# Designed miniproteins, single chains, part 37

Each design is a single chain, and the fold is of that chain. pLDDT is the mean over its residues in the fold that is shown.

## One batch from the design tools (miniprotein)

Design m1263
Fold by ESMFold2-Fast:
Structure m1263 (fold): chain A 87 residues (1-87)
Amino acid sequence: KPSKEEVAQEALVRILEILESDPSVSQEQIDAVVKELGKIVLEGFKNNESVEEILKRMEELVKKRVPEDVAKKIEEELKRILERVKK
């Protein structure tokens, strides 16, 4: 099974790919969101949070920072990653 760090890295990469593919999200917004997501991941590791807790915090941040349609795509991708890790 993938490590907590590998799962968090996969989630971050997939979020970045979705954000970069959407013309409604500026590079400045992408840079800001990625920085905040990186902090969530690092703090989650330091606090010994579960992968589920870290991915949930990432989802909540994205919902606050990006358009609803983009956030929904990211939510679906994170759910896919979590379901794969859970099994």
Scores: mean pLDDT 82

Design m1264
Fold by ESMFold2-Fast:
Structure m1264 (fold): chain A 100 residues (1-100)
Amino acid sequence: SEELRERIINALDDIIKTTEEMIKKSKNEEFKELLEKIKKQAKELKEMVLNNEPTEKIIKGIEEIIELLEEAKKVAPEEFQPALDLHIEGLKTLKKLLEK
């Protein structure tokens, strides 16, 4: 679905932007390292979506970003928790739509 593809790209762009803002604001080195990994994985997954890679690979990429976001949430300052939860929930929703 073209509409679903656009929704995934928009979600990944939002994650990239949010992680860049969090990296600039945070002094927690462990959290920043996880955010850099999330940003890299989101950029790589965006390229896979743009290149029409198989749905199974896109689902796997979403799962990997969710796992990294959940790890980042464990060490995240309280102020960043809501944004991380929003991205986790958004990606879980997109994954379910891809599995239909």
Scores: mean pLDDT 90

Design m1265
Fold by ESMFold2-Fast:
Structure m1265 (fold): chain A 95 residues (1-95)
Amino acid sequence: VSFSELLQLLLKPEDQRTSEERAIISTARQVAKIIEKQVEENPAVKISFEDYVELMTALVPKFSQLSEEDQRTLYLLFRAPEELLTEAKAKVAAA
């Protein structure tokens, strides 16, 4: 699932989400929680959460309609290097 596809799913009203779409969102949130524990130890992307929200709202006005949890999920997935994303996805799949 691409970042763009995840963003579109999160912008979809909760009552209109399928069980499969909810599973994708749940998996993304679990991956983000794993990354959050390691993100400060990795110097890859140094953009702040506040700057990220401002940038994303300028590019996608509906981004401001997302919950803070969903905004943070997208921020952590954006900030994480590919190696940490791969590791976190493997941990979620193994659970």
Scores: mean pLDDT 71

Design m1266
Fold by ESMFold2-Fast:
Structure m1266 (fold): chain A 88 residues (1-88)
Amino acid sequence: MEEILERLERLEREVERLRRWYKENAETMSPEELQELLERLQRLSDELARLFEEAVKAGAPAEVRQRIILLESEATLLAMHLYILLKS
């Protein structure tokens, strides 16, 4: 349980850091920088999916599982925006 919460908090901080960096730098980002950010978000999404499976197996409370789902949704939406920009 503690390990799952610590990993979730780390991932929440990482997603927020990437979201903030994107918001502050989006207008000046190169296609290479956008691609790097997209790849980082994809790796985070994969890690969140694994964390969700572990949380379910460990019998984590619904609140913890919901936090993982919400964070995965946020990462996916940001990745989708980046993908659209790269294709434009």
Scores: mean pLDDT 84

Design m1267
Fold by ESMFold2-Fast:
Structure m1267 (fold): chain A 88 residues (1-88)
Amino acid sequence: MEEALAKAEEILKSNPEVYEKALELDKELQEAAQAGDVEKAREALKKLKELMTKALEESEKATPETIEALDKMFADAEQRLDQVAAAV
């Protein structure tokens, strides 16, 4: 899982424009989550998932394990947002 996630990051870094946009969405996600704006955090997470998934699907270096690791990472992030929502 961690090795496959590291490969996903390497693939994204090989496309600087996609990687830069992913960092912007991650920042938006973190800021929304810290502000307790769960709905904005979910939208940022959704956009980040769509961007990263598309980049991996278009990459010749992506493996099924790499895609699965990315899906797991986003599922874990969604679960954390659900926990934040339940706390307020």
Scores: mean pLDDT 77

Design m1268
Fold by ESMFold2-Fast:
Structure m1268 (fold): chain A 74 residues (1-74)
Amino acid sequence: GAFEAAFARLDRDGDGVIDAAELREFLRQRGLNPTDEEVQAIIDAGDGDGVIDLDEFKRLVTALATGGKETYVP
């Protein structure tokens, strides 16, 4: 699907995870302008290990697409 294709393009090492910089670039390419703090909060909300796997990536992109979260509060 579209999420799997996007994740595979970001996951250059093929290790099944992406880091904060890769996530930030993906979000910017989709017309989102996240701050470093927002990207870090997203990663911390996952596993807190500084990386995102495919399942976390799908959930995050879906949550952002629904627009149900206020992102400007902090």
Scores: mean pLDDT 67

Design m1269
Fold by ESMFold2-Fast:
Structure m1269 (fold): chain A 68 residues (1-68)
Amino acid sequence: MEKFKKEMIKVLEEAKTLDELKENLGKLMEKYGVSLEFAEKITLALVEVAPTGSVEEAKKALKKVLEE
């Protein structure tokens, strides 16, 4: 988990668009074989910010998920 969290933070810092963020997170989750429960939490956080389409809000929501 710790290595995954570090890579996820890097993706959050480097992604410039919501689509880039989703693509890079998907690849990262496949690489590290994260649990279905954790993957669902990430997806739910992204869905909650979808109405605004803001990559900044998506990054904030995902950082909150990492606190768990």
Scores: mean pLDDT 74

Design m1270
Fold by ESMFold2-Fast:
Formats: sequence, structure tokens, C-alpha cells
Structure m1270 (fold): chain A 90 residues (1-90)
Amino acid sequence: MKKEIEEAKKAIIEEAKKLGLEAVELGENDILLLDAETGEPIMSVSLYVDPETKELVIIIHDHFTGERFVARTIEEALEAIRRIVEKARE
């Protein structure tokens, strides 16, 4: 459980850096992603394990639209993050 959150968190931080974002850890399970040039908050990411299903849950909150995306895999989370960044730069 803890290892899955740590692996997901690492992947998200690495992807954020590739996209020109700064990752700020607000807690063990919460990350704020800022535009590295402006310091503007782009999105927040929260990670937990569902106690009923034991599945990884990644919630991504888009600060521009107010929409929330729910990912059950690292790959789904990274796709959502890329989409949010692309839309924010349009």
C-alpha cells in the first residue's frame, strides 16, 4: 500500500518536471503542481488506497476549470496531467 503511493507520487513528480511544473508536497499524499515560470497553481493531486477495493486512487483537481479527474492507475493519472497542462497553455 505505502509503496504503491510512493511509486505513483514519484512518477507524477517526474512527469510534472518534464512538463515545466514545480511539485510542492503539501503532505505525504498531497501534491500541488505549479507552473515553474510563473509560480501559478495549475493542479492538485491527492493519492489514497480505497479501503474497500484496495485499489490506488489518484484525484487530480484542475485549478482552471475546477474539474476533478479520478485515475486508478499511474498511466491514467499521467495522461490527465498532460491534458490539463496542454489546455492551460492554450
Scores: mean pLDDT 81

Design m1271
Fold by ESMFold2-Fast:
Structure m1271 (fold): chain A 61 residues (1-61)
Amino acid sequence: MVSAEVEAGGVKFTFTGDGLTGSIEAEPALSDEEIAKLLKEHKEELQKALRELGEKVAALN
C-alpha cells in the first residue's frame, strides 16, 4: 500500500493504492457529492497527488 496526501478547500484528501485497487478519504468526512465538488474546484492539485501515488505504485514493481 502507498499513499499521497493533499489539502484543498480546508479538507485533507488521502489517496491510497496498491496497483489493483484505490481509495480516497477526506478529513473532515464528506459525502461523494462534496468530494466531487472539491475535486472539480481543485482538479490540478488533486491530479498531482494521484500522479505521485501512481509513481509510488510503479516503484513497488
Scores: mean pLDDT 69

Design m1272
Fold by ESMFold2-Fast:
Structure m1272 (fold): chain A 92 residues (1-92)
Amino acid sequence: ATKTITVKVYALNEDGSNELLAELKVEVAADGTVLSVEQISGGKVLKAETGKGVLELVVQSPKTGKKYRATVILIPALLKDGSVLEALAKEI
């Protein structure tokens, strides 16, 4: 069976505050293959590269227009339906 998870992408600002850039619903197969990515909220997702056990995202902040990259590692044994993963994004 597939697992549906939520991925929350945050920018860490220089003042130590966090900005929620985007929230995504991701469907993952038993082997870690990303089957679908659906945006729930946040700024523009400029790129979503899917692989086996990995999701690479480029997200644009709706507040600043700055672009951020996040890499999400998907370990199937640690994932279940309703899992929430938090990813820190780096400005690019």
Scores: mean pLDDT 82

Design m1273
Fold by ESMFold2-Fast:
Structure m1273 (fold): chain A 66 residues (1-66)
Amino acid sequence: MELKVEGVKSDADVARVGRILADHGLEILEAKREGDTLTIKVRGTQEQIDAAIAALEKAGFKAERV
């Protein structure tokens, strides 16, 4: 599954996104940052991905599946 996360403006934001994904049991396979956008390839269940997206949105990021 590939996720696009917008609003990532600093290295602290990158670390926060990674922590949220890890806290929801997602394995990060690849991550690429382009400006304020982080594209992350993850492995996990649909439920883990849905929970992580909700947590990212609550943290102030815009997260979507691509």
Scores: mean pLDDT 84

Design m1274
Fold by ESMFold2-Fast:
Structure m1274 (fold): chain A 100 residues (1-100)
Amino acid sequence: MAESREELEENAEAVTEELAKRNNLSPEQQEQLREVTRHVVEVAVELGATSIVAIAGITAGADAILNEGASLEEAKEIAEEAVREAARQLEEEGLLTRRR
């Protein structure tokens, strides 16, 4: 089903808050993750991708902040790469579905 930008943003924010709770993020890390989420949503919208692709980016960004000590800019770059990779995989699956 086609997902609206508003639905994508709501789903992305819900996942961001859940990851913040599960990983006991500091207030500073929570704000960094929200910034990463905003960037990921913009990239997903540009690619015509759904919230599942955005979630992949948010998860990668959260991991970078927690395990790599990544800066906000580094976390955004890592998250964008994950979004673009997930979008490529989804496109391949879409082509298989159309061919069947």
Scores: mean pLDDT 76

Design m1275
Fold by ESMFold2-Fast:
Structure m1275 (fold): chain A 113 residues (1-113)
Amino acid sequence: SSEIEELLKRLKELLEKLFEEAKPYMSEEEAKELEELIEKLQELAEKLAKAKKEEVDKIWKEISETLNKLKDLLGKIFEKNPEMSAEDKKKIADLFFEIQQLLDEIYELVLKE
């Protein structure tokens, strides 16, 4: 599906932007954890795009678990950096919500095929 392919490209772009916006506020350990979560979300989204109907629920569960870990990591970054500008907090939060929406769109399209 060309539509799913374009959504996967947009997901990669949003994940890269999330990393760059969060990077100034992260330790080396947090940056590595974020990079690993980003790579896992990208791999799971590509796997979801190719999934048979019987595999979809299992992959979506792993995506949901990975998104929760990403949300928890971003929450810790915000808590540790109270000096972050309101603009930077909004950019990071908006990117996270856009990533969630995009994954939901991919999920809905896979279920329609």
Scores: mean pLDDT 88

Design m1276
Fold by ESMFold2-Fast:
Structure m1276 (fold): chain A 80 residues (1-80)
Amino acid sequence: MRDLERIRERLARELERAMERVRDLVERAEKEGWTFSVQVSLRLAQRPGETSSASVTATLTRDGEVVDRFEFRLEETLRP
């Protein structure tokens, strides 16, 4: 298996698991009447030496104050 394909598969799998946790936070926000925000970033390396990354940040706020936060980050560098 090519290194790029292995990194891509791992990022996709881990990001999917992170999204399961985000779903739980959305449900909690709806139940409590709090504000929910989520930021997702994905960058895929195209050449050796470049880094692929995936990140998810989910935040619950009440009256402008953060009451809960989930962070996920994964980085993999393409083989030189």
Scores: mean pLDDT 74

Design m1277
Fold by ESMFold2-Fast:
Structure m1277 (fold): chain A 90 residues (1-90)
Amino acid sequence: MEEIERAQKLVEEGKYDEAIKVLEDAINRAKKENDFLLYGQAKLELARIYYKRGEFDKAKEVYDELIKEFGEDSPLAQEARKLKEEIEKK
């Protein structure tokens, strides 16, 4: 998905604020189109950026939303749970 690839490139360049904006736009678009794959991937990437910036409370909030929305047995929710545990160990 073009939005996720663009956001990942911005993260590699250290442009976190720009990456966050791209992901927020992707999340809004995914909600309108009922694109659950884009929605989940964009939220997961957004939480990873918050984690890299030390915004652990924001990262944890996004992970909790993903676990609740997709259910604990989904691969996306399992990844979110694993990343949330990394925050809670620090």
Scores: mean pLDDT 80

Design m1278
Fold by ESMFold2-Fast:
Structure m1278 (fold): chain A 99 residues (1-99)
Amino acid sequence: SERARRIAELIARFVAGLIDAEELAEGLSALGVPQELIDELIRALILQDFDRVVALARRLGVSLDTLRAELLRVMEENELTERGRENVETLLAVLDRAE
């Protein structure tokens, strides 16, 4: 769904270091994500608990393929910091294990 793609895009942009936790929370809230799930997702992302991030994305209706596509897009379309690129590559590796 378009909603799931937009959730995946926000997660990808946060992992890449392009948006902060406040912007991520505002974007997810605008897409109708419940505050409890926003809080859980942000905590998992800050702790880099990417197995938890994948599980929460799936609960939000985001397929692993949709999340992978948005992570690859953010790397292709943006000049990332070394840390941002490393974080995206780490989450991509977790997605490969989750399939």
Scores: mean pLDDT 90

Design m1279
Fold by ESMFold2-Fast:
Structure m1279 (fold): chain A 70 residues (1-70)
Amino acid sequence: SMKKELEEQAKKAEAGIEQTKKQLKEAEAYLQELAKIDPEKGQAWLDQARERAAGMIQKLTAEAQALKEQ
């Protein structure tokens, strides 16, 4: 029972990683177009979006791995 709950939580973390990757891809497409209008501001937003997504993916990956090891 508890092992099943941990496996389900790990799957949710993995789904969160895939959703974050999809959202980043959509945000990158939008922000790259903005960078053509305002290159300095658009590039800063793009870099921030990438950094935030990378941090979230790293955190969720660590959580999924920890849950699978329990």
Scores: mean pLDDT 80

Design m1280
Fold by ESMFold2-Fast:
Order: structure tokens, then sequence, then C-alpha cells
Structure m1280 (fold): chain A 100 residues (1-100)
């Protein structure tokens, strides 16, 4: 369906955005706290975009909670921006599978 295709396209753009954000943060030597805050902002933008595309609010909030947990755990583990982005992308890939 066209709606599922638009959501899938949005998720692919979000994944690319997360990769570029991680590359920029590593290039600029962002602190672990800055990395955490920038990814939290990116997750909020992803959630808002999915709501605008008609994904049910309950499903978006569940995804957002999972993405926030990934960010907080990655921060606690002192993971790199790249590793954090890769983990977030894995969660977005799993969400995309659930749409079918």
Amino acid sequence: SSMVEEIEKSLEKAKEGLRKLAEEMERNKASPEEVRLYFLAAVRDIANTLKELGVPEEEVEKLKERLVEVIERSYAEKASARETAERLIEELDEFAKELK
C-alpha cells in the first residue's frame, strides 16, 4: 500500500540521517553527553514524522521508548556515536518488519 511505502521510505531516510549524524559527531569530537542529547533529539524527530504519516500513536510511543532505551544503555556502556547509530538502525529495521 502507498502508506506503508511512504513509512518505509521515511524509515530509510531516518537510518541515513542517523548514520550521517554519527559521522558528524565523531568528526566534531562530540562529548558522550552531546551524543546522547543529539540522538534523543533525532528520535523525537523520527517519532513526530511517523505520527504525521499516520502510524498509530501507541506504536510510535513503543518504538520511541525502545530507541530511548538503546540511547541510554549505549551512553551507560560508553559506546561510540557510530555504535549507537547502528543499534538505533537495527530497531528501525525491526519496526519496518512489523509493518508487513
Scores: mean pLDDT 89

Design m1281
Fold by ESMFold2-Fast:
Structure m1281 (fold): chain A 71 residues (1-71)
Amino acid sequence: SMSLLERFERLLTRLAIERGPLLTREEVLQAAKEAGASEEQLEALRKLLDTLGPLLTVGEASRAVEEALKQ
C-alpha cells in the first residue's frame, strides 16, 4: 500500500502538470486531505503553510507535509 506521503506526492505531481509548477496553500491542503491526512495533520500543515509564501514549489509542499506527519 502507498504511504500518505507517496499518495500526496502523486497528487502534487498531477497538479503541477495540470496547473503549473507553483501551488497555492489551498491546493496543498486539499491534496493532503485527499491523500488521507488526519484532522490533526491538516491543522499542523495549515500552521506550517501560514509561515510560507502564498505559492509553493512541489519540493516545498512535500517538505511541509513530511514535517506535519512527524507531529
Scores: mean pLDDT 80

Design m1282
Fold by ESMFold2-Fast:
Structure m1282 (fold): chain A 68 residues (1-68)
Amino acid sequence: STEEVIAALERVVEEATGEEREVAEAALENVKDAKASKEGALEGIRDSVENGSGASKKVAERILEELE
């Protein structure tokens, strides 16, 4: 569910520091504000893992780890 993605993001925000925390907080806000299904949210996260860089890629990888 979308709630699982939100919970994973909240854990990443709690553990992250500096730039990674800012990226994680922005991602959490976007998921909460969007009309996104779980599928839409996961698609965005996977895209960040595959095509992202630096902090955005690391945050996306941590979110996927929390979901598994």
Scores: mean pLDDT 75

Design m1283
Fold by ESMFold2-Fast:
Formats: C-alpha cells, structure tokens, sequence
Structure m1283 (fold): chain A 89 residues (1-89)
C-alpha cells in the first residue's frame, strides 16, 4: 500500500537525519525536513514525478553535507528513483 511505502520512506529519512543533523546548519536542517515531508506526502498521493523531484533534492543536499562525490550522488538518486517507480507502480 502507499501508506506502507510512505512509512518506509519516513523511517529512511528519520535514520538519515540521526547521522546528518549534527553536520547540518539550522537552514540545511529545515530544508532537509521540508523536503522529507514533501517526499512522504508525494508517496502517499502516488505522485511519482513529485516524489522523484523531492528525493533528488534530498539526496543532493545529503551529498553536499557529507562531501560525497557527484558520481556517487547521481548513482544514489537513480537507485532511489528506481525504488519509487517500483513501489508506486
């Protein structure tokens, strides 16, 4: 169900925040929380395009905060989009 998929993404975002929160500025933290909320809302709505957009922004923000190479960030985005497409189909 979309609710089960949404709860799974809420848990992923929560776990990522535990690692990222000490590394982020207050502005970055607020942006991350906003993007996470919008991603979960898009998943609940079955809006694949919106979910992919918010996921992309979240992963890019995470990559900047952690200093992850751009190639690894793009790979993570494509994997996440694949999971969203599979779950929301």
Amino acid sequence: SLEEVARAWEEVIRRDLEVLEPLMSPEELERYRELGRRLVEAVRAGDVEAAERYLTELVRLQGRVLGVPEEDVERAIELGKGELRKALA
Scores: mean pLDDT 88

Design m1284
Fold by ESMFold2-Fast:
Structure m1284 (fold): chain A 55 residues (1-55)
Amino acid sequence: GKMSKQGVDNGIRAAETGDDAGRRTLGDLLRREFGVEVDPLDAADIVAALRSLEE
């Protein structure tokens, strides 16, 4: 699946400014909804995954 630019931008903000629990929630969502595996403790890994999903 693909994510809108607004969704990607919002996700990047959440990954960079959120806490560990928020990043784990994003990682679980990316794995469940998009099939993308990320390190939920690495904000840069989450950001790279979100950018790869941009339509």
Scores: mean pLDDT 77

Design m1285
Fold by ESMFold2-Fast:
Structure m1285 (fold): chain A 68 residues (1-68)
Amino acid sequence: EPLVLSEEQRKEIAAILARALEGQLSREEAIARLVAVYETVRPLSEEERAAIRAGFDRMLALFRESLA
C-alpha cells in the first residue's frame, strides 16, 4: 500500500537527507531515521524496509539535485 506523508513528515525526511549529505549522519543512521518517519504512518513490512534501504542512494542523489 502507498505511504502518504504529511508536509511535516516530508520536511523531516528532507532534514534527514540534508544531514546525511553533510556527513552528520551515517548511511545506517539516516536509513533508520527514514524508516522511523514512515513508521509514524504505519508499521512497515520487511519488503518495504528493504525498498527504503535499496532506494536510499537514489533519494540522496535526487535531494542533492533539488538543492543545485
Scores: mean pLDDT 80

Design m1286
Fold by ESMFold2-Fast:
Structure m1286 (fold): chain A 112 residues (1-112)
Amino acid sequence: DLEALRADAHPMVPEDMPLLAEIYNSPELDRKTLEELLERLIERGNVVSALGALGTAARRLGNQEALELVDKALEALRAGNYEEAARYARKAMELLGISESVIEKLVEAILA
């Protein structure tokens, strides 16, 4: 249910909701699709939306550890602790099997 997912979703900019819908509606969420969506969100300069997409993917894949790390990354971002946010985001992406090139792009965006 998209409305239930929206209620429990991490913060996301409204214009990025169509990308979240791609993650939700994909019949099989594979690593390549997730990485392509993350790169699109990072290129838009909205790291909160990228972390929201990671949280949605972690929840869909049943990876509770990655989900908790995404939550910590978002809390660190809200506190202005960009180094901790980048550290938690890296660990979450590593648990989800994201490639190092995409991890570095998100880390650089968080630290910018």
Scores: mean pLDDT 72

Design m1287
Fold by ESMFold2-Fast:
Structure m1287 (fold): chain A 69 residues (1-69)
Amino acid sequence: SSMKEKILEELERLIKEREKLLKEYADDPLMQQMLEGGIRVARDLIERVRAGKLTDRQILLMKIAMYIA
């Protein structure tokens, strides 16, 4: 669906932003740990979306959460 494609695009964008910050905070172990954790969660969510393991309701809730966060 178009909603699924938009969510995947936003998750990919979030990963790219975190990867850029990892390079900027190379000497900060705490920031690196937090950023790597965020990237891992986003990648897991992409796999779940692609596998069709999310209902339309869950997709809507994820979009709302990304808008609020």
Scores: mean pLDDT 79

Design m1288
Fold by ESMFold2-Fast:
Structure m1288 (fold): chain A 84 residues (1-84)
Amino acid sequence: MSPEMQELFNAVDTNGDGLIDRAELRRFLDQAFSHRGPLSDAEVDALLARYDTDGDGRLDFAEFEGLLVDVADELAKEELEERS
């Protein structure tokens, strides 16, 4: 587990319950993707549905880490598409 990932998770988890809810995830994504424009609650809900295996509407540390890895991979794929 990287210290950077743990610090990021703790920064997003504003209520300190060890879970990231929809509002916390939206805030993080708005900050991380500010150059792409603001994300709607519906767009955040779609990401939650993709990574929330428990169906409780929140992400634990492992689910959040998976989301970050996949998001970084999608950003890399967009660079390849622009070259094509």
Scores: mean pLDDT 69

Design m1289
Fold by ESMFold2-Fast:
Structure m1289 (fold): chain A 74 residues (1-74)
Amino acid sequence: MSPGERVIERMRREVEELVRNGASREEIEEVILRGAQELDAVLRSQSPEERERTWARFDAMLREFAERHPEVVA
């Protein structure tokens, strides 16, 4: 698992745990924002292709989350 994939997986777990515990939209958005910032920092040294691929995975994860939890993104 690449450093970028590790950030995405950790963020997914944290977000799923927050939703399970009834966290606010603001708390969930904060975790996503921090994860995106960490991901950006990790990817700065990577190739453009790897950055694009990793951000695409991040976007896919967010879409899956929105589909499962529409109440959070409404």
Scores: mean pLDDT 79

Design m1290
Fold by ESMFold2-Fast:
Order: sequence, then structure tokens, then C-alpha cells
Structure m1290 (fold): chain A 70 residues (1-70)
Amino acid sequence: TLVLGLYNDSDETLTVYQKTDKQSEPVKVLTAPPGAIAIAVDSESDSMEVELRDAKGNVVESRRISLDDL
């Protein structure tokens, strides 16, 4: 298992969603208060997309990560 470090730059708690090439839809993985976030990565996938969403469901930050680059 790989661990990816992210940072919540906002002043509110965000919800973290993750989507890999094994999934058709993003999956909620955790809720993150302001500050540093650690997320477990599915190392069997070619890529992973991570979204940070606010309390209203708006995407505040989105990152696509190639697992070959980790």
C-alpha cells in the first residue's frame, strides 16, 4: 500500500473522494479538517483521481496521479 500526502489549504473540513481505473465512480474515503491529509492508494491501479469537496459538494481541488510516478 502506498500513502499519498495532500494538504487542505481551506479553512473548512473537506470530503476526500478517490477514483481509480478499477472504479466507474468516485468513492468517499475520508473527511479532512484543515491541514495535512494522508490517503491510502490502490497500488494495483494505473492511475488515481482525488477530489476535495466542500460541505455543499463543490469540487475545491482535483488531482490526477499516475501511480507509475509515485
Scores: mean pLDDT 72

Design m1291
Fold by ESMFold2-Fast:
Structure m1291 (fold): chain A 69 residues (1-69)
Amino acid sequence: SELEELVREAIRENLTVGQFAERYAELFGIPKELALESIKAMAPTVEEDDPISKYEKVLLNGLRRSQAA
């Protein structure tokens, strides 16, 4: 999955949630605000300055559920 690869790359590069949201938004052609809303739906207490690695399991689990539907 391109999105799973994006998560792994963001962790490798030690990106913040905000930086990951920008790449997510670019991949899907949506506004960054909508990407952040999607992330907050999976992790309600997430902040843009948080390291993306903190949310690795939540994000990958959310993506796997999307693939199963």
Scores: mean pLDDT 77

Design m1292
Fold by ESMFold2-Fast:
Structure m1292 (fold): chain A 100 residues (1-100)
Amino acid sequence: SVQAKLDALLKKMEEYLAKIKDEKKREELRKEFTEEAELLAALLTTPDPEEKRKLIEELLEKAEEKAKKNKDEEALKEVEEVKKQPFEVFIADLDRLAAA
């Protein structure tokens, strides 16, 4: 189930990259996605709730920076809405998804 979640993330990454015709921009985004994928892999595999919290915060920070760089107002709004969620609820949902 953890492997299935990672495979889904990698597939989504490749779908987004396939839409980018500029090779330099595509490679820049690939680097950003690789860093995010490493954080998500750590998040899905760590049993420590405090470590999960730190990884979630780091992922949200990277998502916000990327959205600002791309001037993606919808992505910024999504990050802001996720930040309003209690971390405990987010961790519980991730544990459910990892167990499935």
Scores: mean pLDDT 69

Design m1293
Fold by ESMFold2-Fast:
Structure m1293 (fold): chain A 117 residues (1-117)
Amino acid sequence: SAEDREVAKQLFAVMDEAYKRMKEYKKQNDLEGMKEIAKEALQKALDLLLPHLSEKARGAVEGLVQEAIAELEKAKSGEEVEKIADDAFSSLVELFMHENEISYEELVKIEVETISD
């Protein structure tokens, strides 16, 4: 739907901004700063997605975010933080796509439109 497309655009915007901010903290060797940005972005993604998911999908998304935040606390390098964030965001995108029957082709279109400007 048009609403689902708008939510997907906002999700990609949250991800893009998080990656940019984490990269700046990584340049400063601020591991704690990177973790905080990743946690904030995951919480924003969760808050954005929850109203648009089924009860079953909500539980799965909440569990994914909780596990990712726990893994971020244990991360020992900027590379580990980036991997945990990327894996979590990829899983959130896939869950949202399947629940709202968004095709892979439409998803790529939304991502390109969001990141290109």
Scores: mean pLDDT 83

Design m1294
Fold by ESMFold2-Fast:
Structure m1294 (fold): chain A 80 residues (1-80)
Amino acid sequence: SKALELVRQSSEALGAGDVDSAVDYYRQAMELAGASQETIDQIEQLVRDLGDATAAGDLERQTQYARQLGELLKQAGLLP
């Protein structure tokens, strides 16, 4: 599906340190899933926080934000 492709592209962008592209891909995926603007805003903030934690080498915060992001994606039907 297009939404799952966008989630994959977002993960690749985040892994490459391209936080802005990661945010854009997640936003598009959430819009396709019919998520609320509130949920989209939460995802955007979590992706930016995850990017910052990754750049800082903060493994605890990376794990925390990645789990929160995964939970929101599951609630939106974008992950099993």
Scores: mean pLDDT 83

Design m1295
Fold by ESMFold2-Fast:
Structure m1295 (fold): chain A 115 residues (1-115)
Amino acid sequence: SLPVMKPRELELDEVLKRETFDVNDDKTLVYRAEVPAGKILAARVRVGEDSVEVEFGLADDPRVPAGISYAVATVRKENGTPVAEVTSAVLDPETGEPLYITGPATAKIGEEATA
């Protein structure tokens, strides 16, 4: 079985990339990096009335194995209202199989989510 962290228990200790876009844009943003054991890429999303901010960075979890980490932030409309979802994973670089998964965590207007 894959170990999974609870959403919102990840905190970014280093921000590597930030993007801002209109809240009415449907977007999927993916950040990928090779990570050592104990580190995972995470996404933090803040949903405003006019804009969405997405930050990708590193988070610490001693249970995470080394591998290829992916953090995904998706912003879409649900019944005409913007909703953001963030998920991260560490994959085996040889097989592409998931070794560790965090999320999903969700945010609506005025909210923040990290996974």
Scores: mean pLDDT 79

Design m1296
Fold by ESMFold2-Fast:
Structure m1296 (fold): chain A 88 residues (1-88)
Amino acid sequence: MEENIKRAKTARDKAAEVLGEIDPEKAERFKAVMDELIERTSPEAAKTIADKVQELVDEAVRNPEKRKEYAEKILKLADFLESALAAG
């Protein structure tokens, strides 16, 4: 449980670094969405989302020339998660 939450927070912070290089305001919004997700969802769901976010971060690191593209994918995932949390 605690490990799943720690992993989600780590993925949040790494993704925020990638986003912050492009748009610091969007990085802060992403952190807020991830914090709400961690608080409102199960530890298992938080781990699944963290693993997906980490995958996108790893792709951005592996392909620096496509970093902006992967940042946009992370933002789209955040928008989807925010919408899903609001909809119930």
Scores: mean pLDDT 78

